# Designed miniproteins, single chains, continued (4), part 88

Each design is a single chain, and the fold is of that chain. pLDDT is the mean over its residues in the fold that is shown.

## One batch from the design tools (miniprotein)

Design m15050
Fold by ESMFold2-Fast:
Structure m15050 (fold): chain A 69 residues (1-69)
Amino acid sequence: SHVEKAKNFLEFLQLTAQEVVERLGESTAEQSQELLQAVIEGAIEAKKAGLPSRDKNEEDTLENLVSSA
């Protein structure tokens, strides 16, 4: 179901995002928080647009997050 897919995607993002925030938070906590919010919102919008969920590893999600930094 859409709800379960969204929950899994958000949980996955939150897990990865928390790791990134912990790492980046030491230098620029405010920017790290903003980046995290932007990524989460972007993911929600992508889901709303009907884009398929990515079957990539956590590493791929992390790379996307740091690439956006």
Scores: mean pLDDT 55

Design m15051
Fold by ESMFold2-Fast:
Structure m15051 (fold): chain A 74 residues (1-74)
Amino acid sequence: SMEEQLEQVMEESRLVYQEIVDLARQQGTPEAQQIEQQAAQLMQQGHQAYQDRDLEGMQKVLEELKKLKEEMKK
């Protein structure tokens, strides 16, 4: 169902966000803290998209979170 898809994308977004937070803590740099702050803003957008039942918006948030995580690994 659409609701199950929304929940799955939200859960994956939370997991990616938690990984970003963990990486930022491990790296301890101002740059990592800025990425964590950007990820927190994306999570707020994701929660809004979830409330609006906007699957496309949630998928966009998840993709942006994945990009931020990849940037931190460089």
Scores: mean pLDDT 88

Design m15052
Fold by ESMFold2-Fast:
Structure m15052 (fold): chain A 64 residues (1-64)
Amino acid sequence: MSMEEQMQQKADQLLEEVKRKKLSREEVRKKIQQLAREWSDQGVPSDLISQIISQLAERANEIL
């Protein structure tokens, strides 16, 4: 699985967790920041991280 595919999978997992566990806006923000840090530590390009995080945040706002 490519890095982009792994990132999308983790993003989808977080969105499902938000729905299932009814996470608060604060918890969602912390988890998104944690993912961004993990990807940065793995050497993922900042452009790709920004793209995935922006899409994830927008989708999370729809279900929050």
Scores: mean pLDDT 81

Design m15053
Fold by ESMFold2-Fast:
Structure m15053 (fold): chain A 62 residues (1-62)
Amino acid sequence: MTAADVLKVIDEYKKGKTTEEELKETLENADLSDSDIDRVLYELKKLKVSQSLIDIVEKKKK
């Protein structure tokens, strides 16, 4: 799962067309570069998602 796929799911979540569980699964299975992680984190923090989702993405950087 690419960064483009993750950003698409984030956009669908923003529109209320997907669930937090679907977003969580997408984030857990995503293969992200460090720059993509920073972009995804920015979008998630802007949406004020739960800290647990933010932690999933931050964990991928290590």
Scores: mean pLDDT 79

Design m15054
Fold by ESMFold2-Fast:
Structure m15054 (fold): chain A 92 residues (1-92)
Amino acid sequence: PVYRVVVEGTGEVTREQIEEAVGRALGEFLTRHPDARVLDVRVEHDPETGRFRVEVDVDAPSREHAEELGELIAKELERLGVKVTSIRVEPV
């Protein structure tokens, strides 16, 4: 099933740092779940407010796997010193 993982937050980071953090989380997730497929990755970042939104569309075995991806993304972003304010998983 396809799920959309949405991670939102704020902090003093660049779009490049967000993209690299998401890439690390995706790499770890796919290593743990090689049957999963990343279908789309979208990053929105407002440098004036520090607000960001990460959306990942993933074909994963269950909602719990998609939630795990959201947690991995949040963990990598928090390592950059940002505050993650929301993690959502929605069926697509």
Scores: mean pLDDT 90

Design m15055
Fold by ESMFold2-Fast:
Structure m15055 (fold): chain A 83 residues (1-83)
Amino acid sequence: MEAVERAKEIAKESKSPKEFIEKMPKSSEGYLLVDASIFKEVKEEGEKVGLTYGFVDTVVAIFKDGKVVKVLEAKKSVAELAY
């Protein structure tokens, strides 16, 4: 939950998914942000973006126009959640 709120704060200050990744602190948190238009593992279904980092807790962030509109915590892979 705290990691999710931190991600939302940084996302508000970021103009793009790449900038968001660069501003996110690298820790044991599960963060890997990819724009849905180029996220091959997500099957390109809608404006979804996965937020996963290694095998730690997975956070799924749904982006629209470079802004986080929804964040979910999940133990499944991003590909499974974005089916």
Scores: mean pLDDT 46

Design m15056
Fold by ESMFold2-Fast:
Structure m15056 (fold): chain A 74 residues (1-74)
Amino acid sequence: SPIEELERIRAEAETASVAELIELLARVHKLVQTAPPDIQEEFHRRIEELMKLSVDDLRAAFVEMLDRLIEMLR
């Protein structure tokens, strides 16, 4: 299930290094390629915002994005 994989990624993100966050982001990108257009649009909007953040804020914003994508898929 896409939801189950996103929930797994969310759990991994809580303790991930910056390099691991990049790998998790690639996994999310792959999952959203087959998602409805509204979820794809939310993901792209959130990615642009994530690229502007400091390293300290990046993890929190990534988790918030995952929570939103999971909510939209439910």
Scores: mean pLDDT 81

Design m15057
Fold by ESMFold2-Fast:
Structure m15057 (fold): chain A 97 residues (1-97)
Amino acid sequence: MLPTDADVADLAAAFGDVFYKKGLYEEAGKLYEMAAGLLTGRRRAEALLKAAEAYYEAGKYDEAIRLAEEAKREGADDPELVARAEELIRRAREAKA
């Protein structure tokens, strides 16, 4: 089959995971945001949360908070994802205070 937006998003997220493991957090965040832009629903929410986690590690706390809030809205029916996003928002707010 021809690659779908979901297939391209999975590839972008996979590269994001590699960059994250190498400590290239800002680059990982950008790749996860690209993946999120190609996805909907829970998969988009997970990609947004991964982007937020990457920006948090990069010290970009305002970007991390923004993306985690978007992940909460997109994944509002997933309590585990909402809890993860809320904890990240709390940690990012504390880190920038």
Scores: mean pLDDT 87

Design m15058
Fold by ESMFold2-Fast:
Structure m15058 (fold): chain A 70 residues (1-70)
Amino acid sequence: DLSEEALKFLEELKKEIEERVRAGESLETILEWARKKIEAEKSLTEEEKKIILASLEYFAERAVEQRRAE
């Protein structure tokens, strides 16, 4: 399970992803940015980083697909 700090971090990254999707960034660019942000976070466990990355990949894919449909 994710800690409250990890959940807060996940929500903040989701907001940034929404902004990047609106700015027209590609899924590849968004995911590369997200991976670097997660790797730079020192307060998270390896398991929390894995869960956050999977959640953000799913979220970003859905957000980009919705933009493409427009």
Scores: mean pLDDT 81

Design m15059
Fold by ESMFold2-Fast:
Structure m15059 (fold): chain A 79 residues (1-79)
Amino acid sequence: DEELLAEIEAIEDEEERIRLARRLFEEYLDSVLPSLSVEHLEAQARLSRELAAKEEDPLRRELLLEAARALERAVARLR
């Protein structure tokens, strides 16, 4: 979500940005979990980690890692 990412990037406190991104993403996942397959969540988590490994910006890399961790936690809860 480009709009959500832009809002997060506008926050001056880097730690607060990461915390807000994690919370919003987890809230979003909780709302959509009933409609998502475990296979889809696993694929998205892997893609987020692959993108993070190639990301040169430290903040964007950490946001991608937080997204991957949230997806991995969602998968663990469904298993």
Scores: mean pLDDT 72

Design m15060
Fold by ESMFold2-Fast:
Structure m15060 (fold): chain A 95 residues (1-95)
Amino acid sequence: SAKELLEEQSELVREVADMAEKAGDKRTAESLYGLADLLKESSKWSKKEAAEVLEQVSEGLRRAAQMAEKRGKEELAKKLEEAADKLKETAEKLK
């Protein structure tokens, strides 16, 4: 269901936030925890609104990945891009 997909994507973003925190990037971690909370909250919204939030969060994760790459955090950057791709795919399924 849409709710299950959004809760699953929220958990995925939270896992990446934990990785950012462990890597010493507290600012990125705080931002990602906020985005995870937003995704969980959007599970109560319409499919259209949920899809828009997933696309917005996906774009945020891609920007975070670029910043991680510039800071030499290649593994974190890779996980951020993988999460961004999954969020975009989920948004397309929700239409």
Scores: mean pLDDT 82

Design m15061
Fold by ESMFold2-Fast:
Structure m15061 (fold): chain A 73 residues (1-73)
Amino acid sequence: SVMERAEEALKRAEEAIEKYKDSKDPRIQALAEGVEQEKKNLEELIARNADELLILLEILSLSASVLVLERAA
């Protein structure tokens, strides 16, 4: 389900944030802040019972941000 995908994406985002939170590299800090913002966006959509398609699009956005952070670090 979309909600199971959302839960997985949020867990991966939280793990990435925790892993890179203490980075002294300004580039990694900016990417981690981007992941944190996308995570908050997804959580807000879920809290508001937003349309499933909007939740799916935010899952894809968050997943892309996590991928960029993991590959850049």
Scores: mean pLDDT 87

Design m15062
Fold by ESMFold2-Fast:
Structure m15062 (fold): chain A 90 residues (1-90)
Amino acid sequence: MTMEEYAKKALERAFSLPDNVVEIEETEEGIYTVSGRLKEYNRVFGIASPNKEAVEKYKENYKDVMAMFPQDELIEWAEGVYLAVGKIPE
């Protein structure tokens, strides 16, 4: 598994993505984003990359989006994979 594939899989696992509810996109080389909803009124947004600096830079560029989510954190999800997530609570 490549680091990029691992980052994408970390996003899928972190958000428990149900079929056809949440989209995962490669928005920049090696940076994966997810957006959508877990339930009718909940929203999620996440960023994953094997490059911590890329995640931090991407998070800063999308600061206004991340600010909509009170549970914002940067997690080292697995060795060399970094994940920033925001979730709207129920």
Scores: mean pLDDT 56

Design m15063
Fold by ESMFold2-Fast:
Structure m15063 (fold): chain A 63 residues (1-63)
Amino acid sequence: DALRLETVKLRTSLALQEKYGTSITAKQIKVGQDAVREALAAGHSPEDAIKIGLEAADEEVKK
């Protein structure tokens, strides 16, 4: 469901913006959103997908 994917991607982006403010880049947000898409495709819940996306974005920020 495209609407569900976009909603979860938006929630992940908002959580990243809350954590990092303006220091986070569009590329780092995209890494988190791509991880969300893959997690949902693998059958994870929206809440688990957000956690996976946040972890992926955190690893990208550490580079």
Scores: mean pLDDT 82

Design m15064
Fold by ESMFold2-Fast:
Structure m15064 (fold): chain A 87 residues (1-87)
Amino acid sequence: MSEREKEAAELRRELEELKARVGSGEPIAPSDVASRLVDIGRRAVELGDLDTAQQALDLARELNEVVGSEALAEAAREIQRLIDEAR
């Protein structure tokens, strides 16, 4: 497999692990989730995996609706900007 395919697979796994941790109700700081989602979104856009970037954006938005975190709101705006710039 190409390095790009390996990186895309690892990135999707990281996002699914983050979704599972958040969904389990484990205490995790909104700022830590926000930073991780921005990292995943940025790397997904760089790989051309806009589906994974969109999933990271959707998770940031959904979590922000529940907890009302500025860090998550900022993460959602940053990921949306990266997706829009990638087209």
Scores: mean pLDDT 81

Design m15065
Fold by ESMFold2-Fast:
Structure m15065 (fold): chain A 95 residues (1-95)
Amino acid sequence: VEELINSLSKEQLKKIAQFIIDQYEKNTNPSLKDVETPYSKLYKLFQEALENIESNPELAKEYFLKAIELVKELLEMNEEEQKNAVEELLKLAEE
């Protein structure tokens, strides 16, 4: 997964992060935004990635990798499932 994330352009990373942020905001009740959940932690990691992608792309990639590790723990995903999820998110974000 790290190699896949490192191969993505800044534009691709921005599109994925923005897509995930938009999906979370559309599907999460505003009253739950103040409650710390694994999903709110994911949202924050993608926000940090998006904010840092242009000024510090290495730091943005670190936030992306932390988000993937959290998803792996939440969904018990193997490495192939993680790669497939990132590729599918990229495809959806580029549409």
Scores: mean pLDDT 70

Design m15066
Fold by ESMFold2-Fast:
Structure m15066 (fold): chain A 87 residues (1-87)
Amino acid sequence: MELAEKAREAIEKKDLEAFEKYLNELVEEAQKAAEEGKYDEAIELYKQAIELVELAAEKGLISKKAAEALIKGLEVQIKDVEEKKKE
């Protein structure tokens, strides 16, 4: 089962610890893809992480404030990868 799907199941079960675990693993995969020069893959993985954070907030698993902070961090990572792709 894919990390994004595991995170989605954790959100449906309202399992915050499992959600954070799978979200962190997904972000680590995105970071690894960026380190390997797989910029499009890294951007796709970060976008999936943002969608999962938005879903978690919508379902009430995390606060809107926590979701906004996480999304801002992920958007900064996407921008960094986009800048590296231009070089």
Scores: mean pLDDT 85

Design m15067
Fold by ESMFold2-Fast:
Structure m15067 (fold): chain A 99 residues (1-99)
Amino acid sequence: MEKVRQASLSLTGGSIRAIGLLLDGDNKGAIESLKRGSEEAVKYVEETGNEAITEAMKELSEAAINYFEAKTKGDKEAVEKSLKEMRRALERFSAEVEK
């Protein structure tokens, strides 16, 4: 499904830009880049009319944002928690797109 692919590219692109901004010390820009990519990803999956895929993308986006926020704050415990949540959300999203 083309919209699911576009959603994945938006989230991935936002994440790559966020990593670059973090390396440059722009924590605010990194979070904003990820949020923008997440918003675009959710918009694309909403256009499919598939609620399960939309919910999975929202969960993945939230987990990714939480991970980057924890990373920028230097909270090691929150980083570990968010990473586990991100892995779980990614597994769910992958399962939904295979339906």
Scores: mean pLDDT 79

Design m15068
Fold by ESMFold2-Fast:
Structure m15068 (fold): chain A 82 residues (1-82)
Amino acid sequence: EDEVLAQVRALLERAKAAVQAGDLEAAIADVEEALRLLDNSVVRRDLVGYIELVNNLKKALEALRAGDAEAALAHLDKALSL
């Protein structure tokens, strides 16, 4: 397993727990850090999987900023399933 992918997965699990606890600010920080790690590291360059991961994280971030915890959890779960 790639170290960056393992770190991203840990951040997404932490973000999901934060959303479930009502701490959207902490969840936003974790998703932003996950996106930063993906931008700075070429990990899993099967283009489809990488694009789907990044897209779901961007949608989760948009939902979190809008205060939509349900949509954020759905996008985080989708990202974690990839």
Scores: mean pLDDT 79

Design m15069
Fold by ESMFold2-Fast:
Structure m15069 (fold): chain A 71 residues (1-71)
Amino acid sequence: MEEAKELAEKALEAIEKGDLETAVRYFNLVGNLGGDELAAEIARKLAEVYQKRGDEDLARHFRRVAEELAK
């Protein structure tokens, strides 16, 4: 639990630094640890960041991923 939360924080830090590849890697690790709620949160944040960058296709993709993880 704490481990998945720490990785989620690392994902958000990577997003802040503009390292989205690293952020996506942490997102996958959180999901693999059973942190579906945290993974959905990261996916929503990735969608927000891609939207701010003008990457509408990636924003839509991560919104869909977040919805799927939310059941």
Scores: mean pLDDT 80

Design m15070
Fold by ESMFold2-Fast:
Structure m15070 (fold): chain A 72 residues (1-72)
Amino acid sequence: SLQEEAEKLLAEFLSLTPATPEERAALRQAVADADLELFQRTVARLAARHGLSPESARLARELARLLAEQRA
């Protein structure tokens, strides 16, 4: 399912990307709710604080795509 794929990609993203417990909770909620806006805001804040590696950025783009598909 799209949700299972998104959860797998989120686990990979969180393994590569430093995030606070609050940021992790927000990202998990965004994936569970297919909340693209919450996802993008949280990733933007995280990127502003720490930057994103190319792999983290790729995973974030794929997650955003999956969340958009679930919303449609």
Scores: mean pLDDT 85

Design m15071
Fold by ESMFold2-Fast:
Structure m15071 (fold): chain A 81 residues (1-81)
Amino acid sequence: MDADLARIDELAAQTAKDPSKRPQFVSTTVGIVLRLLSDGDTLGAYEVMRHAYEQELKLYPDDEATREQLARLDKRIEELR
């Protein structure tokens, strides 16, 4: 998980410098989340997704859809702890 979070941070930093990298950032995040869900790590998958949404909102603060998804995900994480 720590390596997955570090990878998301790296891709977010690359996207900040080159917006054409946003699809790669999104695709890599989805791949990590799907791998964790397949392994039965639902909490880990949600924490990775939350971290990615937080990074995406720093880059695109007007993204209402991402903000709403983050709020729903935070509530779901609370229920699993």
Scores: mean pLDDT 79

Design m15072
Fold by ESMFold2-Fast:
Structure m15072 (fold): chain A 65 residues (1-65)
Amino acid sequence: SEEEELKKKLTEEGLQGLKLVDKDTAKKAADHTLQLGKYLQKDPKGKGQGEALIEAAKKMLEELE
């Protein structure tokens, strides 16, 4: 669907953006996203969004490796 394609494109653009900044900035962004995801995952209402943010943060950290 259009919405699914948009999410994929935004993720790809985000990962490309991380390649254009220094490692310290990228690491802070990834860590912030991971912490927010973990916080949201603890609440049933936020679990889905939390899992999505944790997934994004893991991809960011993988790119920084």
Scores: mean pLDDT 72

Design m15073
Fold by ESMFold2-Fast:
Structure m15073 (fold): chain A 90 residues (1-90)
Amino acid sequence: SIKELQAEIEELVLELISLITGESPETVRKRLENGEELPEEAVKVLEEIEKELKKKAEELKAEHPDDPELVTRELALELKRLLEKEIEKL
């Protein structure tokens, strides 16, 4: 389901930031919940992911203009793929 996919994405984001910063995933979650700024190195990685995701969003919207649910699901899957790829590099 999309809800399960969103939960998986949240955990991958915490894992990625944890690996970049050297902080535990629990510490990262607490900092984000408190509205604390992420370290610049983590921000740069997330901005590159966002850039690739925006490009994919434009492509998907052009291919499927009448199917916003499909676009949303495919973007979530692409985000998961991009996060997993960055984690594997570390």
Scores: mean pLDDT 85

Design m15074
Fold by ESMFold2-Fast:
Structure m15074 (fold): chain A 107 residues (1-107)
Amino acid sequence: SELEKKLQEAYDAIRKGDFEKAEKLIREVIETNDPRYAVGVLALLAMLYFKKKDYEKTLEALRILRSKEPSTAIGVANLLFIPVPEPLPERLTDEQVLEKAKELLNK
């Protein structure tokens, strides 16, 4: 799928330190409002902000991710060697996750 390709390209951009390209590709996926990519988008945002040393946004992305899918949030936090933050009080839908990802990118 074209969106899966964009997320893979965003991951490669994060690894190479091309944060502008990564943010652009992630925004393009968010703008489609496709709920299938909500978890993938948040995982990439956590990795992106961690590599940028924006730890506040890293923890916020992981918090949102844990509210949707705890196992993926734990996996990402372990990969980054950071503690998993407490989730939001409410379990989020994929649509709510995408809206929060959009808000996080615009901070």
Scores: mean pLDDT 86

Design m15075
Fold by ESMFold2-Fast:
Structure m15075 (fold): chain A 75 residues (1-75)
Amino acid sequence: SLKEKAKKYREKSWEAFDRGELAEAAMYDVLSYALEKGIKVTFVEGDESPQERTDKLSKAIAEGKKEVTLKVPPK
């Protein structure tokens, strides 16, 4: 469910913060919020920084989009 996915990414945000990966932590926090708002997030392989993903998510939330695609490195 979206609630379970949101909780998972919130936990990943805390784990990234504990590692000192502040950009990744911020990205997972915004991702969790987007999922709680009902935005459908799709992951595809590709090059995209945590900051670029954060910007995409923030724009989707601000524009009231129902879906967003994020690129994550393969493995």
Scores: mean pLDDT 81

Design m15076
Fold by ESMFold2-Fast:
Structure m15076 (fold): chain A 81 residues (1-81)
Amino acid sequence: SLMDIINRLLNGDFSPRVSAEFLLYVIPPGLPEEVIKFLESLYKPGEAPTEEEIEKLIELLGEERIIELVKEYIDTMISKE
């Protein structure tokens, strides 16, 4: 579930797989338009992301970029006091 992924991230699990699954659930603001369109094309509202969707996102963005995008988003949310 989304909450399970959030709990893993908050515990420091920013692995590429966890980070990619989070992006597919949340689609954070500030991503490039092409990335947002790709996420929306894979994501079905109300359904958990599949292994194939996670792998394709990692291939498209690369592991380092995915982790950085998620860390930046989480840091922004936590820094709000």
Scores: mean pLDDT 73

Design m15077
Fold by ESMFold2-Fast:
Structure m15077 (fold): chain A 97 residues (1-97)
Amino acid sequence: MREELLEKARELEEKIKEAVENGDEEKAYELGKEAGRLLYEYAELEGQEAVDVLKRMVEVSEESLEKMRKEAGDDPKKKAAVAFYEGLAEALREKLS
């Protein structure tokens, strides 16, 4: 159960690294959504405190993402990294609603 989630996370980590290195914003966003869903599933297994941490992270995510967008500028790799975190935050918002 937990081991299966960790294995999926490892596979996903390789795909995320490749998408970010290639500046592929669309793929990074999709992978971010997958990562967010896995993170939520893992948090549910850990307990309510972990879920509450994710809720707090999502509540401040918009400010953090705006900062990251400004820092990324025109760098394709940084833009892909921002897209990943936008996807992650969106999936978490859907699960936590």
Scores: mean pLDDT 81

Design m15078
Fold by ESMFold2-Fast:
Structure m15078 (fold): chain A 130 residues (1-130)
Amino acid sequence: PNPEALRILLVDDSGKALEELKEKIEQVAKELNIPIQIDTAYSGEAALLLLDVADYDLVIVDAETFDASGVELIEEVRRKHPKAFIAAVGGSTRDPEVRERYLEAGADAVLPKPVTLEQIRELLLKVVNS
């Protein structure tokens, strides 16, 4: 148990995408000597259940599959955890209108897929210093 560990929740309906993102985060966190704990959720409902019983410093949500459901999930995360850093990820996030909807819903960052190691590094450093 490490009480200084940064607590991260990853939400995506793709197990492969979650595994790839988790491996990238673990790689960057190790390089930066940031202790982390990562939980994963395969649905918005599973994510909200985890958020009811645990605190997270960073929540990364794939808002891609259903724009409306992704927006609603981000709004609910912000409502329940007003201090959590929320990153929305997806392919359509290059669309300025999609990006703006996620930011208005309460996302702190909006990132295209695939998320790069440098983007993960910047994200972890922002969260640790907040």
Scores: mean pLDDT 82

Design m15079
Fold by ESMFold2-Fast:
Structure m15079 (fold): chain A 75 residues (1-75)
Amino acid sequence: MKTKEEILQELEKFVLDLMAANPNMPEEVRKQVLQVAQEFARKAVTASVEEVEKLAAQAKKEIEAIVAEYKASQA
C-alpha cells in the first residue's frame, strides 16, 4: 500500500516530469499547473490515504487537461 507521503512524492515527480517534457510552457500555464498541485496539497492535509489517492488522480487529470489545452492553442 502507498503511504500519503509516497502519493505526495509521486504527484510532485509527475509535475516536475511534465514541466521537463514541456520546456516552452509559458509562465501562466505553469502557474495553473502549480495551482492545481497546491489545491491537492491543501486537500490532502485533512484527507484519508484513500481520498488522497483519488485527489492525486483528479489533480493529474486536471494538470493533463491544462497542458493539452495549451498544446491545442499552439497548434
Scores: mean pLDDT 81

Design m15080
Fold by ESMFold2-Fast:
Parts: sequence; C-alpha cells; structure tokens
Structure m15080 (fold): chain A 87 residues (1-87)
Amino acid sequence: SELEERRALAAEIAGIAVEGYERHRDDPEMVELYLRILELAAGLYANPDAASVEELRELKRLMERALREESLELAEEVARRMEELLA
C-alpha cells in the first residue's frame, strides 16, 4: 500500500541519518544535523500523511547524495524540507 511505502521510505531516510551520524561522530555540527534528520524521519514515519511517496523518494535521494558527497548543505536542505512537511 502507499502507506506502507511512505513508512518504508521514512525508515530508510532514518537509516541513512544514523549512518551519517556514525560517520561524523567527531563533527558536532554534522552530528546535531543528522540527529535532527533522524528525529524528523521518525516524525514522518509516525505521520505518513505529511508527505507523498514522491516527496519521500526525493528526500531519500538527497540524503544518499549528502552522505556520498559529505555535504553539510545537502543535509541542511533535507532537514529544511522535512521540517516544512511536518509544519
């Protein structure tokens, strides 16, 4: 179902955020940001009506890029978009 797909995508985003946190344990700014994204992903999992499947797929893609490119700017963009969805 679409509900199951939304929750699966939110859980996948949370997993990527945990990986980001673990990779950047020595960087307080990155740690705070990835923990914030993890909180927001948990919020989207708990409220799957807050985002479409397409929006969650785009957020996952941006998260994968943020990890691969070690980009603070991309991770901040993900957090901003997730905050807007939960507003």
Scores: mean pLDDT 88

Design m15081
Fold by ESMFold2-Fast:
Structure m15081 (fold): chain A 68 residues (1-68)
Amino acid sequence: DFEEFKKKLEDIKKALGMKQKFTESALKKIYEYTKGDLEKALQILVRLKDHPNEVITAKDVEEVIKEM
C-alpha cells in the first residue's frame, strides 16, 4: 500500500532528522524500487540526508539508486 509506505517513510525521515520535502514522484520512485521494503528505503534516505536541495525529486532518487 503506497499510502501506508509514505507514512512509514515520513517516520524514518523524522528519525533521521531530515528536513527535506519529497515530491510525490520521488516517493513513488522509492516505492517502486524498494517494492515496499523499508530497509532498502532507509538506505536510500540515508544517502539523501546530506543532499543540498530542500526538495527531493524523482531525479535525485534515481541518481542515488544508480550508485547502489
Scores: mean pLDDT 80

Design m15082
Fold by ESMFold2-Fast:
Structure m15082 (fold): chain A 59 residues (1-59)
Amino acid sequence: KIYKLIIKAKSEEELEIALITFNELAKEHPEIKVKKISELEIEIESPNEELIEALKEGI
């Protein structure tokens, strides 16, 4: 099963920082998929539930 998390930014600049951060994380965890879904939202997908829960807790 694939787990998804949507992160909402308050500004375009904040979203750019989040995209850079999560793309760096995806280099260490290639099972993570990061996708920009709107001007202020990114979607993170992973088959690892614990990783998604850890990211959710960090928000």
Scores: mean pLDDT 77

Design m15083
Fold by ESMFold2-Fast:
Structure m15083 (fold): chain A 108 residues (1-108)
Amino acid sequence: SKLYKEGMEHIEKAQQALSKDPPDYVTAREHVLKALKYAGKLYDQGKYEEALEIVEKALPLAEQLHQQGLLSRGELAGIYLMLADIYGRLGKKKKAAEYYEKYLELAM
């Protein structure tokens, strides 16, 4: 879908920003958050597999941004919750539980 392509383009732009010397963390953050917004739109349309692919690719970039102080604990927790919700919708109960536990650890 168009939303999937646009979300994946933002993932690529975030990866390119992080590959710079020095890494462009501000630009990477903007593109990670835009990719997650497209994943949310896909989720709202019931396109769970496309949403999942975007969020799974965004997660390691978001974790890197969190370690560099450019993504809050709450923002990272929100990504884990999004993954738990998507995996739950796909019937992947074990993966849903794993990400929900990661969400709870950060949210508390």
Scores: mean pLDDT 93

Design m15084
Fold by ESMFold2-Fast:
Structure m15084 (fold): chain A 80 residues (1-80)
Amino acid sequence: DEKRKEEIEKLAEEAERHIGEGVRALEAGDRETGERHLQEAQKKLDEIAEIGTPEEVQAVVQRLRDRYGEALAAAYAKLE
C-alpha cells in the first residue's frame, strides 16, 4: 500500500525531528523541553507500529538508532 508507506515515512521524519530537538534541549540543560520532544517522538514511533509491518518498524528503529543511538541513550539516562 503506497499510502501506508508514505504515512510511515512522514511519521519517521516527524519522530527524527523530535528526537533531534529533544537531544538538543537536553544538551542545553532544558530537561522539560527535551522530555516533551522525546514523548512526541515516541508517539510517532507508536503510530508507525500500528500501521507498519514488523520489518518496516525495525527498519525505522534501526535507522534512528544508527543516527541517534548514543545521544538517545544519554538522553534517556538523564530522564531516568
Scores: mean pLDDT 80

